Designed miniproteins, single chains. Designs and how they scored, part 62

Each design is a single chain, and the fold is of that chain. pLDDT is the mean over its residues in the fold that is shown.

## One batch from the design tools (miniprotein)

Design m2267
Fold by ESMFold2-Fast:
Structure m2267 (fold): chain A 119 residues (1-119)
Amino acid sequence: MKAEEVVKKIRKLIEEGRIAEALVLAVEAVKKGILSNEQARDIALLVAEALGLLSPELRERLDALTAAAEREGRTFTPLQLLLAALRGMDLAEAEGIEVVGTEEVDGVKEILIRMPAPP
């Protein structure tokens, strides 16, 4: 699947409120080398907006993490960038953030996330 097609599907899932499915698809796209850090940042911003979490400070942190990832030649998922930005984590901590599954709770589809060990 081409990067443009994947990004379009992820955006549609976010617009439909299917955030868990969008984030899982984005993780798979990053693992396949289809999604860039810039595209992952843009998806993280869309998710933050959809969840009512978007702020100037969050945008600044996402931009800083994305720039650091590019300098280090490392690729990160939208979930890793978003949670690192929200929790004040660095890139080494962000690398430990992984989707381990999904479940339905009270009719809402949720993602199960593994967080990095404390430093």
Scores: mean pLDDT 81

Design m2268
Fold by ESMFold2-Fast:
Structure m2268 (fold): chain A 82 residues (1-82)
Amino acid sequence: DPLIKAVEFSAKLLKEATDDPELLEEIDKLKEEAIEKIKKEEKENKLSEEELEKLKKEIEAAMAEREAAFEAQVAQQKARIA
């Protein structure tokens, strides 16, 4: 499943960006939610290949925005602790 693999890959990149256990759990949660959404839509056979590609891009964009937020949060936490 190319969409699930794309979500897993994006989650892996986000996890490499942080050592914070709470952020790692949030990344795993976002990954699972995205995978469940993909599986539900595929099972219902309601998405065309074009709609699946659009969904993939939307998930990748959302994860990229979350990555930027996680990087900012990690920087703030490290500045407060150190």
Scores: mean pLDDT 70

Design m2269
Fold by ESMFold2-Fast:
Structure m2269 (fold): chain A 82 residues (1-82)
Amino acid sequence: SKQDLAKQATVLSFRGLALAVEGDYKGAGDEFKKSGDLLEKAGDLEGAAKTYELASEYYEKAGDLEKAKELREKAEELKKKA
């Protein structure tokens, strides 16, 4: 259900935050990206956009500028549709 997807996304976001606190910025980006993917599937376009922005920031901190750019652009497109 959409509620189950949203709950799973929340768990992944907590994992992302924990990894970020430990300095694993790539891991944080990966978990926030997965969280955003689940929110998008649940139809929460605004939540997905905000979560993709967080993933983008962590990929940028990890030096993965290509993934950071892709997720930032994806977030902007979702904001226009929300």
Scores: mean pLDDT 89

Design m2270
Fold by ESMFold2-Fast:
Structure m2270 (fold): chain A 91 residues (1-91)
Amino acid sequence: SLEELIARAEELIARAEKAVKEALKLLDENKNAPIKAVNLATAAALLVAGARFNLELAKKTGNEQLAREAIRDAEAALELAEEAIKLIEEA
């Protein structure tokens, strides 16, 4: 259902936002972080912002496709942010 998709998108976006925030914090603390980690964290931040925008629009319009796009963007953002964190911690 749309309600189930919205709930899943909210959960994934919250997780992705948390991971992006942690990645950006680690970049601030690690001045010699690899450029790949900077690029991944930046891409993740843009994807989570897009996911949030699509989710809010899905809630207003009832558009299930926007909720599914929010889920996909949030999942992608989470993976990129987690990879950025790994690269910084292993540097």
Scores: mean pLDDT 91

Design m2271
Fold by ESMFold2-Fast:
Structure m2271 (fold): chain A 90 residues (1-90)
Amino acid sequence: EEFLEKLTPEELIELGRKYLDQGNYELAIKYFEKAIEKKPSAEVYYLLGEAYFRLGEYDKAIEYFEKAIQLDPNNEKARKLLEKVKEIKK
C-alpha cells in the first residue's frame, strides 16, 4: 500500500494494465482504484470496467463504463463493452 502511494497515476495505470493482461484481475483493480484516487479519468474508469467485466462483476463493469462515457462520450470501446455487458445480463 505504501508502495502504491509513491506511484504516479500513469505508473499505476501501466502496472494495472500488465496485471490485467496477465489475468490477475483483482490486482489490476487495486492499481486502477489507486489511480482513480489520485486522478480520475475516462481511461482509468474504462480500465476498471474492463477488469470487472473480465472478473464477471457485471454490475460494477456497467457502473465504470457509464462513468467513462460520462467523462468522454467519444469512448467507443467503453460503449461497445457496455452494450455487451447489458446483453449478457438479459
Scores: mean pLDDT 85

Design m2272
Fold by ESMFold2-Fast:
Structure m2272 (fold): chain A 65 residues (1-65)
Amino acid sequence: SEIEELLEQIGEEEDPEKRNRLGVRLVLLVSLTPEQRELLSQLVKEEDPEKRKELAEQLLAMIKE
């Protein structure tokens, strides 16, 4: 899934500018709810790689519902 691949890339990306660009690509690919957009915003801004991975997994789970 392109959505799963993008979320994995965002979770692993150390550069905040690149994370922001990947987040924009995700928004263009899939219609996100306001709650999912808020979580994506948190994911893109998160500097802790462990927390980023958790946020990416949480967002993926919400999108699959």
Scores: mean pLDDT 84

Design m2273
Fold by ESMFold2-Fast:
Structure m2273 (fold): chain A 65 residues (1-65)
Amino acid sequence: GPRVKVTAKKDVVTMGDPVVTLKKGEVVEGELLRVSEDGKTLVLLLEGAKFPYLISADDVEIKVL
């Protein structure tokens, strides 16, 4: 998928391996693998991660790079 910049709108705990905590205003890059059919869930492969994370679209701002 496209490379994206992800900015946390609030403190977010993303359950995965490893568990990732994004603080409000924190910026990470990754690959957008999928958006759910309702647009509410993003499937993101964050830089350095081996497995994708499911993140609520309401919790983050996405910019396509």
Scores: mean pLDDT 79

Design m2274
Fold by ESMFold2-Fast:
Structure m2274 (fold): chain A 70 residues (1-70)
Amino acid sequence: LTPEQRARILELDRQGYSNREIAEAVGVSVATVSRFRREVEAIERELVLQYLRGEITPEEASARFRELVG
């Protein structure tokens, strides 16, 4: 996935579109959209846990999320 495709998937996900609708809009498979969304969820969960453990700051969590997802 290109950075532009990743950004578009996240935008459409926030708007409540299904994996199928996002796949059609971005020009990728439904499986690719589903896998990417699961990866984003796993990254968010891990960063939240690291923050709650005092391992990273909120600013570091935001920077890491942008690096891994964008």
Scores: mean pLDDT 81

Design m2275
Fold by ESMFold2-Fast:
Structure m2275 (fold): chain A 59 residues (1-59)
Amino acid sequence: NEEAGKLLLEGIELEKEGRFEEAERLFTRAVILDPEQALKAVKALNEGRYEEAEKIAKE
């Protein structure tokens, strides 16, 4: 889902900036739009795999 992917990429960037509350709001929206893609990306992010999370978001 392109919209979910854009939200995930923006959320990942906010996480890198330490803006965790704003990132969580975007991830919540992404999960509603595409739960499979969003949960995979968030799992990779929580494991510190930023490049993998970004790749999943671009699928």
Scores: mean pLDDT 83

Design m2276
Fold by ESMFold2-Fast:
Structure m2276 (fold): chain A 60 residues (1-60)
Amino acid sequence: SELLEKARKLEEEADKALENGDYSTAIQKYTEAADLYREAGDDVNAALAYMKAAIAKSIQ
C-alpha cells in the first residue's frame, strides 16, 4: 500500500529526529505516520505511532 510505505518513511524520519533531540519534529512525524496507518486500516501500527508521539511529548 502507498499509504503504508509513506507511513513507514515518516516513522523512520521521526526516529532520526528523536535521535537528534528534535522532539517537535519527531512528534509531528510520528503523528503523521499514525494518521496514515489509520487511513490504511493498520490500527495496530497507528496506535504504536501515536504512543511514540506521546512518549516524545513527555520528554520534550
Scores: mean pLDDT 89

Design m2277
Fold by ESMFold2-Fast:
Structure m2277 (fold): chain A 83 residues (1-83)
Amino acid sequence: MKEAEELIKKGEELEKKGKYKEAAEAYRKAGEIYEKLGKLLEAAEAYRKAGELYKKIGDLKKALEAYVKEGMLRLKYAMDKVL
């Protein structure tokens, strides 16, 4: 978990500095780690932040990929909680 948490912190610092591409990549990597660990909501939030930053820099393909991942992970979390 420490690696994913450090990537979130790095992304937040890069975002504050206006380094949106590097921040988006840090959030995306954190999302991948959380996803592999089964932390679906933390993964979804990381992908959402990456998608917002990819959209901000005009990388619409990566933004769409991140938002799709967010939606799938949130849906999976909701289904797992109901069942």
Scores: mean pLDDT 85

Design m2279
Fold by ESMFold2-Fast:
Structure m2279 (fold): chain A 86 residues (1-86)
Amino acid sequence: MTVVLTYRNLTEEQKQRLLQQAEELRARGYDVEVQVDGSTLTITIGNVSVPQMIAEALRAIGLELEGAEVTITIDGDTLTITITFP
């Protein structure tokens, strides 16, 4: 299963925290790809189980979600979580 985490309207501080969390996931043996486009960050994690990745996605959020819009989509073997900050 593949998990795609898309974060929108990030501050530079939030972006740096998420980049560090992506590096920690790689260090733990996850197959992690990161794409940065301005204030948008996309983290793709391959070859994982859904319960484990939901737990890791919630940890990787690690940011206050107050006022953020969260959309969760499942399509086949891909789970996409899109978080848009105010």
Scores: mean pLDDT 73

Design m2280
Fold by ESMFold2-Fast:
Structure m2280 (fold): chain A 71 residues (1-71)
Amino acid sequence: DEDRRRRLILALQTIRMAEWLRERGLEDLIGPEGERAVERARELLPEATEEEIREAEELVERTLRELEALE
């Protein structure tokens, strides 16, 4: 299910992005909407397969490298 896979990838990306921002003291950029997104994302993770998690982690790593370049 492509929609389910995309939601899971977005969920993992959301959680990782929030952690990345907090590590840099940029937690204010997360905002209330971001915190709600993180909470909802955490609710989706228990349904994930190992393969889905691996694919999402690969995309998140790529995004983090792009964000690091923009610092």
Scores: mean pLDDT 75

Design m2281
Fold by ESMFold2-Fast:
Structure m2281 (fold): chain A 90 residues (1-90)
Amino acid sequence: SAVEHAKEALEALEKGDYDAFIEHLRRLVEEIFGKTAAESIARELRRAYEAGDKERMVSILRALINEAKRKGAPKEVVELLEKMAEYVES
């Protein structure tokens, strides 16, 4: 489920496993927005991570949060995405 992918993404991020974080987030985005959006978001996050660009990662997550709210994603998914953005900013 979208909630389970979001939980797994946050857990991976908190453990410093960015490969797992990006993969779980890709699956979350695929479930809500489809495969094309998922591949695009995963590629952009990987580029930002490899560049050490925290501001870009946060920007991508904030854009995703806004689109998830617009699409009517479950509140728990939105809250987990907000926690991911806060973690990256810290």
Scores: mean pLDDT 89

Design m2282
Fold by ESMFold2-Fast:
Structure m2282 (fold): chain A 56 residues (1-56)
Amino acid sequence: SDIFKEAKEIIEKLLKQGKTRDEAIREATRYLVEKYGLSEEAARIVAIMALDELEK
């Protein structure tokens, strides 16, 4: 989905900038809430799933 693709792109960018995994998840969660109107819980789950996919 577009949301998941964008979450992966944001997390990858943040990790490349030297952010920790926890910082990347937090910042991606905030972005997804603001841009897509997801609940904080839903956005956090998407961010975690996106990070897990990038680490495979």
Scores: mean pLDDT 85

Design m2283
Fold by ESMFold2-Fast:
Structure m2283 (fold): chain A 78 residues (1-78)
Amino acid sequence: SDAEKGRKLMLEGMKAMQQGNYEEAAKLFEKAGEYFKKAGRYGEASTAYQVASRAAEKAGNLELSKQLQQQAQQLQQQ
């Protein structure tokens, strides 16, 4: 299911974070958010975009971090 794919990507993103691979972690968490959104799991999608935003910030990509934070905020309205 899409929710299962999202959870798997969250675990892969967390592993990337532990390894210091922040850019890869941001991509994995963003993909997790997309799958949770497809599954109608907007709360989990919002959380995924929030942790993706933090990973992007640690990677030095402040523009992506801001975009992901905005996506997380938008999902709180759905």
Scores: mean pLDDT 88

Design m2284
Fold by ESMFold2-Fast:
Structure m2284 (fold): chain A 68 residues (1-68)
Amino acid sequence: SAEEEHERGVEAYRAGRYEEAARHYRRAIELDPTYGRAWGLLAVALHQLGRLEEAAEALKKAGELAAA
């Protein structure tokens, strides 16, 4: 489920495995594109990886979902 992928992403993030965390957050989004928290955490993981443009895009999507 989206929640399970989100949990795996959080575990990877806590372990400093930011690329793995980003992959799990992307899978959560594939399962539920309205999962705003996964978009926000994807942005944070991408920021840690220095992928600032991708992080900004993910953060924008999280904001759009929070405003709905």
Scores: mean pLDDT 85

Design m2286
Fold by ESMFold2-Fast:
Structure m2286 (fold): chain A 68 residues (1-68)
Amino acid sequence: SEAEEYIELAVKYAKEGKAEEAARHIRKALELGADPEEIIEKLKEILDEAEDPSVVRGLIAYVHQLAA
């Protein structure tokens, strides 16, 4: 689905430390009906592989805020 494509791009950018690109793709995925929980789980999966884990943790917090 379109939402899944945006999630995949968000995770890729998050892993690369590209916080703004990741955040934009997360917002678009959520607009398309993506489950915030799915996005959070996928971000958690890449924590150990991320160039900057602080970016990934920030994005997880961001998804929690948008889902509240």
Scores: mean pLDDT 87

Design m2287
Fold by ESMFold2-Fast:
Structure m2287 (fold): chain A 70 residues (1-70)
Amino acid sequence: KELEELKKKLLSKIGEILRLIGDILELERELKKTTDPEKKKELEEKIKELEKELEELLKEAKELDEKINK
């Protein structure tokens, strides 16, 4: 019973991770096309913020995976 709920949570987290990776890739693509130094700094800051969120989500997904496969 509980395993089904944990699996659903894991799939949800995986979906969030994939979306966040997509957002990071989009910003990196923008960064490569940007010539304005101030805009580059802004994009680098946003990428760093999203990378931090990605790290947190990956940790949460790992914890869920460990519970499922315990």
Scores: mean pLDDT 82

Design m2289
Fold by ESMFold2-Fast:
Structure m2289 (fold): chain A 60 residues (1-60)
Amino acid sequence: GPAAAAGAAGDAEAAERAAVASASKNDTQMIQDNRDAGAAAGSAEAEAAGRAGELSAKQG
């Protein structure tokens, strides 16, 4: 119901606040977590780009 929707909105805002506070207070841990996430994302993107390039070469 409406109470559940209001609770979910408040929870989302609290999560955002916690993330900002965490970044400010513990930048070392945040940097390490972000590096691992960034490396995984960058690796997947590089592989996708590589496959797209290979597909283009095949079509050319």
Scores: mean pLDDT 64

Design m2290
Fold by ESMFold2-Fast:
Structure m2290 (fold): chain A 90 residues (1-90)
Amino acid sequence: MKVLLIVRRGTPSEREESDYIIEGLRELGYEVIVSEETESKKIVDIAKKEKPDLVVAYRVSDDVVKKIEELGIPVVKGRNAKELIEKAKK
């Protein structure tokens, strides 16, 4: 499964959580494409270009999530690494 992961690296905590998500998704056997884009339009444009089977959205706004879902791409969203990995398993 091809997964687009949107991460945040603005703080040491966000970098640690982002790395934990990357490792956890790869351990599930997913092909993980990582994006560090913070601009809403650019995040949506990456989803259109990459055409992933799933978007995993770490600390992304609900408006961006809705725009990606309107493209027919399922999205899991959350504010912490453990929650996102659990949601991505299902």
Scores: mean pLDDT 86

Design m2291
Fold by ESMFold2-Fast:
Order: sequence, then C-alpha cells, then structure tokens
Structure m2291 (fold): chain A 51 residues (1-51)
Amino acid sequence: SQRLKDMLRRQGRAWGVFDPGGEAAFTMLADREEGEKLVKEYLKKKEEELK
C-alpha cells in the first residue's frame, strides 16, 4: 500500500524516525494481517496529536 506507507512516512518524519509511522507500526504491517488496520488507527491518532 504505497499511500499507506507515504502517510506513515510523513508521521515518521515529524517524529524523526527513519521509517514511516514508527518502528512498531511498520513491523506489524509486515508480519500481521491486522497490521494495516492498526497502522491506520495509529496514524489517525498521531495526526490529531501532531496538529
């Protein structure tokens, strides 16, 4: 999911991480079926807090 990764990368940049959306979220995306759902929810929370 290119769009999902791009969104995570934007959040990751704000946090100063090398990979998008943080390490935990990126790992879950790779190894977990529900990873994408969890990552999307994580992005919504981070987006709200970063605003």
Scores: mean pLDDT 54

Design m2292
Fold by ESMFold2-Fast:
Parts: structure tokens; sequence; C-alpha cells
Structure m2292 (fold): chain A 60 residues (1-60)
């Protein structure tokens, strides 16, 4: 299990990304709390890093 927390520019963006990640892969659980997005993966660390890069890119 790997967990990453990302702070985004808006709570609406955090909620939208959490919903998108949860619908994309059953091995990933994403939760939004305000502007913070927490991503938990039961996969590899490389896979989790890939998800983090996608989340950061979407937040730009």
Amino acid sequence: TFTLTVTLSSEELAQALAAELNSSDPRVSATASGTELTITSTGSIEYTIGLALRAIGAGL
C-alpha cells in the first residue's frame, strides 16, 4: 500500500480528480478533503508515481 497527498488549487478540482481516479482503477482509492487529494494504491510504487504525475499535470 502506497499513499500520496497532493494539495490542489481548488476543492472542486480535488473532488473531480478523486472521482476520476476512483472510476479509473479498482486498485486505487482517492479521497478529497477540501483542497487536499489523498491517493492510496495497492499496486507498485512506480504505478503510484505515475498517478501522482497525472494528478499534478491535471492540476496545472
Scores: mean pLDDT 70

Design m2293
Fold by ESMFold2-Fast:
Structure m2293 (fold): chain A 74 residues (1-74)
Amino acid sequence: LEEVEKLVEEAKKKIEEGKLSEEEIEQIENQVLRAYLQAVDAGDEETAARIQALGEELGKVIKEAKEKEKKKLE
């Protein structure tokens, strides 16, 4: 859980700064999803719920960054 929290916090900062490629963002999303599935498989509902919340926060930052990139392509 702490590793996922740190991953998401660092990813959010780097995405806001435009330092992550689309491929790197996808890899981070996949890491968060994998951690969620591992928690579900382990029956750790509390950890799974916390990882899901972290994934939602990351998704919001990614959406905002993608909207910003689309404006650059105009």
Scores: mean pLDDT 76

Design m2294
Fold by ESMFold2-Fast:
Formats: sequence, C-alpha cells, structure tokens
Structure m2294 (fold): chain A 58 residues (1-58)
Amino acid sequence: MSEEEIIEWLKEKYGLSDRQARSVVEALKTGDPVVLGNIKRDLGLSDEELEELVKAVS
C-alpha cells in the first residue's frame, strides 16, 4: 500500500481525521517500540495488524 492509501484506510476504518491518520503513519515509520505499542493500544490493533501496517509504510 502507498502512504496515501494507508492514510485513507485509517480514516475509513478508525474514523481518524487526516491529521490524525498522518500522525499515525509518521509514528509507524519511527519503528520505536513504545510508540508502536501506543498506536496498537489506541487503535485496538492486533500484533499482526500492527506488523502489516509497519511493513506497508516501509
């Protein structure tokens, strides 16, 4: 998926604003375990879903 496709998917699936979706994509790109853990908790992602999103933004 392109970055723009991920932003659109986040907006549709989680009801995020454009700003919130872009912030999540930026956070996913950091690869910081603490940041990734916060995203997983806040969006209710599984470990598998989080891993797929990280791969998609790489």
Scores: mean pLDDT 78

Design m2295
Fold by ESMFold2-Fast:
Structure m2295 (fold): chain A 55 residues (1-55)
Amino acid sequence: SELEEKARELAEKYNIPFSLALATILLSEHRGLSLDEIEEILKRNSGKEDIDVPT
């Protein structure tokens, strides 16, 4: 689905797990948030040192 493709793009762009990106998109769709607002939320969290992702 389009949402899954967008979630993959966001996961790669912000270096976060796909499941987190997908969950964020689904939650925002349920609450009526725009994709731009989702991207701002993910961007603000991408710099967290808690997220240790393999390159």
Scores: mean pLDDT 68

Design m2296
Fold by ESMFold2-Fast:
Structure m2296 (fold): chain A 92 residues (1-92)
Amino acid sequence: SVEELLARAVELLDQAIRAAREGRVEEARRLFDEARRLIEEAATLLSGREKLEAEIAIGISLLVLGVYEAIGEPQEGIIEAAEILREFARSK
């Protein structure tokens, strides 16, 4: 279900933020990518406004991640990107 996918994504995003704060950048990115895939899967089951909100959250999170990577701040980029996806997933 959408609820199960989003709940699992929140758990992975919480883990990604913790890993990033601890300097485990590669693990944090892996967890972030796994959570993003679950949200992308949930988005395929959504329609209308909810689907658009999911697609916007994914797009903004990837843009934020890319910008922080480009300025040499990948740890901060993962934290900010994960918070964007987490806020979407928790809003339901």
Scores: mean pLDDT 90

Design m2297
Fold by ESMFold2-Fast:
Structure m2297 (fold): chain A 61 residues (1-61)
Amino acid sequence: SLEEELRELLREATASDAEPVEEALREALGEYYGLPAERLRFRATPELQERIRRVLEELKR
C-alpha cells in the first residue's frame, strides 16, 4: 500500500545522515499524521525527499 511505502521511505530518512528534510515537506508530513512539524527530525537526499513528496501527494487524494 502507499501508506506502507511512505513508512519505508520515512524509515530510511530516520537513519539517514544526508540533508535535513525541507520545511515544506516536514509541514506536509505533520499535517498528514496530525503531528507538530517541529517534532519531525528527518534527513534525506533530494531524491528520497522527492519520492516522499510524491507518495504523500498520492495519499492525499
Scores: mean pLDDT 80

Design m2298
Fold by ESMFold2-Fast:
Structure m2298 (fold): chain A 69 residues (1-69)
Amino acid sequence: MEEAAKKAGEAGKKGDSAAAGAGAGQYVRLGVEQGNPEEGARYGEKAAKEAGSKNAQGGMRAVAFGARS
Protein backbone atom coordinates (compact mmCIF):
# COMPACT_ATOMS: atom_id res chain seq x y z
CA MET A 1 0.00 0.00 0.00
CA GLU A 2 2.81 2.47 0.73
CA GLU A 3 4.19 2.06 -2.80
CA ALA A 4 0.77 2.93 -4.25
CA ALA A 5 0.62 6.06 -2.06
CA LYS A 6 4.05 7.13 -3.30
CA LYS A 7 3.06 6.62 -6.94
CA ALA A 8 -0.19 8.54 -6.46
CA GLY A 9 1.59 11.39 -4.67
CA GLU A 10 4.27 11.70 -7.34
CA ALA A 11 1.68 11.70 -10.14
CA GLY A 12 -0.38 14.35 -8.35
CA LYS A 13 2.66 16.61 -7.97
CA LYS A 14 3.12 16.50 -11.76
CA GLY A 15 -0.53 17.46 -12.24
CA ASP A 16 -1.38 14.04 -13.67
CA SER A 17 -4.70 13.39 -11.96
CA ALA A 18 -5.38 10.26 -14.03
CA ALA A 19 -2.12 8.60 -12.93
CA ALA A 20 -2.71 9.75 -9.35
CA GLY A 21 -6.17 8.16 -9.41
CA ALA A 22 -4.75 4.93 -10.84
CA GLY A 23 -2.17 4.75 -8.04
CA ALA A 24 -4.83 5.39 -5.40
CA GLY A 25 -6.99 2.70 -7.01
CA GLN A 26 -4.24 0.15 -6.36
CA TYR A 27 -4.95 0.54 -2.63
CA VAL A 28 -8.55 -0.58 -3.12
CA ARG A 29 -7.37 -3.59 -5.13
CA LEU A 30 -4.76 -4.52 -2.49
CA GLY A 31 -7.38 -4.17 0.24
CA VAL A 32 -9.68 -6.56 -1.60
CA GLU A 33 -6.82 -9.04 -2.13
CA GLN A 34 -6.01 -8.91 1.60
CA GLY A 35 -9.68 -9.37 2.56
CA ASN A 36 -10.03 -5.80 3.80
CA PRO A 37 -11.53 -3.61 1.03
CA GLU A 38 -12.55 -0.88 3.51
CA GLU A 39 -8.95 -0.43 4.67
CA GLY A 40 -7.81 -0.30 1.04
CA ALA A 41 -10.42 2.38 0.30
CA ARG A 42 -9.26 4.42 3.33
CA TYR A 43 -5.63 4.32 2.20
CA GLY A 44 -6.66 5.20 -1.36
CA GLU A 45 -8.55 8.27 -0.12
CA LYS A 46 -5.51 9.32 1.93
CA ALA A 47 -3.22 8.91 -1.10
CA ALA A 48 -5.53 11.08 -3.24
CA LYS A 49 -5.46 13.84 -0.60
CA GLU A 50 -1.65 13.65 -0.35
CA ALA A 51 -1.41 13.94 -4.15
CA GLY A 52 -2.95 17.43 -3.89
CA SER A 53 -4.93 16.96 -7.08
CA LYS A 54 -8.55 18.08 -6.93
CA ASN A 55 -9.50 15.67 -9.73
CA ALA A 56 -7.67 12.76 -8.09
CA GLN A 57 -9.29 13.57 -4.73
CA GLY A 58 -12.77 13.59 -6.27
CA GLY A 59 -12.20 10.40 -8.24
CA MET A 60 -10.71 8.55 -5.28
CA ARG A 61 -13.63 9.54 -3.05
CA ALA A 62 -15.98 7.96 -5.59
CA VAL A 63 -13.87 4.76 -5.69
CA ALA A 64 -13.59 4.65 -1.88
CA PHE A 65 -17.38 5.09 -1.54
CA GLY A 66 -17.99 2.25 -3.98
CA ALA A 67 -15.58 -0.08 -2.18
CA ARG A 68 -17.21 0.63 1.19
CA SER A 69 -20.73 0.21 -0.14
Scores: mean pLDDT 57

Design m2299
Fold by ESMFold2-Fast:
Structure m2299 (fold): chain A 67 residues (1-67)
Amino acid sequence: SHEQELLERLLRHELLEAGASEEEADRVVTLLKQGRLEEAARLYARATGLSFEEALRRVRSAHDALQ
C-alpha cells in the first residue's frame, strides 16, 4: 500500500541519515519485509553504530507497522 511504501521510505531515510549506505539500507528493509528481524537488526546496528538491542527494538517496531 502507499502507507507501507511511505514507511519503507522513512526507514531508509533514517538509516541513511544514521550513516548507512544505500545498499545497507535496502538490505535492512528487505530482511525486515522477510521477517528476518535478528538479521535486519544486526545489519542495522553494524551500519549505524547503534547497539543490537536498540536496532532490534527499531526493526521490530517498523515490522509491526508494515504488517
Scores: mean pLDDT 83

Design m2300
Fold by ESMFold2-Fast:
Structure m2300 (fold): chain A 68 residues (1-68)
Amino acid sequence: SLEEEAESLRQLGGSLPVRRALAPLDPRAEEALRRAGIDGDRPVSSLSREEWVRLVEAIRELAGRPLE
């Protein structure tokens, strides 16, 4: 689910910049961050649930496929 995907991303990075945490999971990480309006240099743990939802939705939009 979208919530499970967001939770996995949050747990993966902790103090890592979100850009760095996403790079091995999605080659479009920079574009997804830009579309979500999130600074890629922010630590993963600093992102709110709402910010994570926006980021995952941006990834979904770029991929053009369902996440479920």
Scores: mean pLDDT 70

Design m2301
Fold by ESMFold2-Fast:
Structure m2301 (fold): chain A 75 residues (1-75)
Amino acid sequence: MSAEELQRKLIEETTPVFGSLFEKSSVLDVLEKMGLDKEKAQKVIDEVSVSDTWVERSDLLKALVKEGLVSGEPI
């Protein structure tokens, strides 16, 4: 799975708030549907989240690429 494909799916499946913030629960649901390991995905989301509710798109994508869960460069 590429970072570009994940970004597209996140935008399709979730409504970003304030332009680039995704709700953590919605992001986790999308990642599970795309076949990523739930435990690893949740850990990454928690590490880069700006609050208990929100994660920033670019930080999330960079962290997922760094952990090897998705390939490519975040946009």
Scores: mean pLDDT 72

Design m2302
Fold by ESMFold2-Fast:
Structure m2302 (fold): chain A 65 residues (1-65)
Amino acid sequence: SAAEEQAKLAALEARLRELGAEVVRFEGDTVYIRLPKTTVEREVGMAIGAMGLGIEAGYSIRLAP
């Protein structure tokens, strides 16, 4: 339902924000994010975490330019 989709999007955005990601936009089944500048190891860990959150919600996560 539309209400369930809105709830999933809101939950995904909140969890991505808690991870430290900035949600730039939603396009169809894709979420564009920015990650904070840290170490390569931490950035990779955040990217893996964001992708996992996307998979759970049924969305693809991509880095915004």
Scores: mean pLDDT 82

Design m2303
Fold by ESMFold2-Fast:
Parts: sequence; structure tokens; C-alpha cells
Structure m2303 (fold): chain A 69 residues (1-69)
Amino acid sequence: MAEEELRAKIEEILALPEEKQAELQKEYEKLAENTEGTEGHFYLALAKAPKIPAMAAAGRAAAAELAAA
């Protein structure tokens, strides 16, 4: 199932260091550009998924810096 496969890939990516998550995100963006139709949308979803935890972490770090100031 595409959704189950997407979830499994997201969990694999999230288990990796943030630096490697960014690399995989870039690779999936490239795959999405080179893949058409439903499969391209699948890779776009994978590319977007690692950004959500990274954005949340960045937001928390920014909030902590503002609170410490």
C-alpha cells in the first residue's frame, strides 16, 4: 500500500541523523521531478515529510533562544 510504504519510509528517514534526513529529502525531490504521475506524487510526499520534524525542531530551538534572551 502506498500509504503504508510512505509511513515506513518516513519512519526510516526520521530514525536517521538530521543531516542525512536533509540529504534524503533532496534525493526524493529530485526523484519527484524525474518521476511522473502517482509515483512522482509519492516521492514529493517523502521529500516533504522530513521537513516537518526539522521545521518543528527549528521552531522549538528559535523559541528557546527567544525565551533565554
Scores: mean pLDDT 63

Design m2304
Fold by ESMFold2-Fast:
Structure m2304 (fold): chain A 66 residues (1-66)
Amino acid sequence: MAGALMRNAAADSGKTPEEQERWAKEAERAYREGVADGSPAANAGLIVRAFEEGDWERHDAVAAAL
Protein backbone atom coordinates (compact mmCIF):
# COMPACT_ATOMS: atom_id res chain seq x y z
CA MET A 1 0.00 0.00 0.00
CA ALA A 2 1.29 3.44 -0.90
CA GLY A 3 0.45 4.77 2.56
CA ALA A 4 2.51 2.07 4.27
CA LEU A 5 5.52 2.83 2.08
CA MET A 6 5.21 6.55 2.81
CA ARG A 7 4.82 5.90 6.54
CA ASN A 8 8.03 3.84 6.53
CA ALA A 9 9.90 6.54 4.57
CA ALA A 10 8.68 9.22 7.01
CA ALA A 11 9.83 7.09 9.98
CA ASP A 12 13.26 6.70 8.38
CA SER A 13 13.38 10.50 7.93
CA GLY A 14 12.68 11.12 11.63
CA LYS A 15 9.19 12.53 11.09
CA THR A 16 6.70 12.53 13.95
CA PRO A 17 3.87 9.97 13.93
CA GLU A 18 1.46 12.77 12.99
CA GLU A 19 3.59 13.71 9.98
CA GLN A 20 3.91 10.03 9.02
CA GLU A 21 0.12 9.62 9.02
CA ARG A 22 -0.43 12.83 7.06
CA TRP A 23 1.93 11.75 4.29
CA ALA A 24 0.53 8.21 4.34
CA LYS A 25 -2.99 9.58 3.86
CA GLU A 26 -1.84 11.77 0.96
CA ALA A 27 -0.11 8.82 -0.72
CA GLU A 28 -3.20 6.62 -0.32
CA ARG A 29 -5.43 9.41 -1.65
CA ALA A 30 -3.20 9.84 -4.71
CA TYR A 31 -3.16 6.07 -5.21
CA ARG A 32 -6.97 5.84 -5.08
CA GLU A 33 -7.36 8.77 -7.47
CA GLY A 34 -4.77 7.16 -9.74
CA VAL A 35 -6.69 3.88 -9.73
CA ALA A 36 -9.69 5.76 -11.15
CA ASP A 37 -7.41 7.37 -13.78
CA GLY A 38 -5.42 4.17 -14.51
CA SER A 39 -2.10 5.35 -13.03
CA PRO A 40 -2.07 4.56 -9.29
CA ALA A 41 1.66 3.81 -8.99
CA ALA A 42 2.69 6.95 -10.90
CA ASN A 43 0.45 9.22 -8.81
CA ALA A 44 1.62 7.69 -5.52
CA GLY A 45 5.25 7.78 -6.68
CA LEU A 46 5.06 11.52 -7.38
CA ILE A 47 3.74 12.15 -3.86
CA VAL A 48 6.52 10.01 -2.34
CA ARG A 49 9.15 11.86 -4.39
CA ALA A 50 7.81 15.26 -3.29
CA PHE A 51 8.00 14.12 0.34
CA GLU A 52 11.56 12.81 -0.03
CA GLU A 53 12.67 16.18 -1.42
CA GLY A 54 11.08 17.87 1.63
CA ASP A 55 9.35 20.37 -0.62
CA TRP A 56 5.81 21.21 0.42
CA GLU A 57 5.33 23.55 -2.53
CA ARG A 58 6.36 20.81 -4.95
CA HIS A 59 4.08 18.35 -3.16
CA ASP A 60 1.13 20.72 -3.65
CA ALA A 61 2.04 21.23 -7.32
CA VAL A 62 2.28 17.45 -7.89
CA ALA A 63 -1.06 16.87 -6.14
CA ALA A 64 -2.69 19.60 -8.25
CA ALA A 65 -1.26 18.06 -11.45
CA LEU A 66 -2.70 14.60 -10.70
Scores: mean pLDDT 60

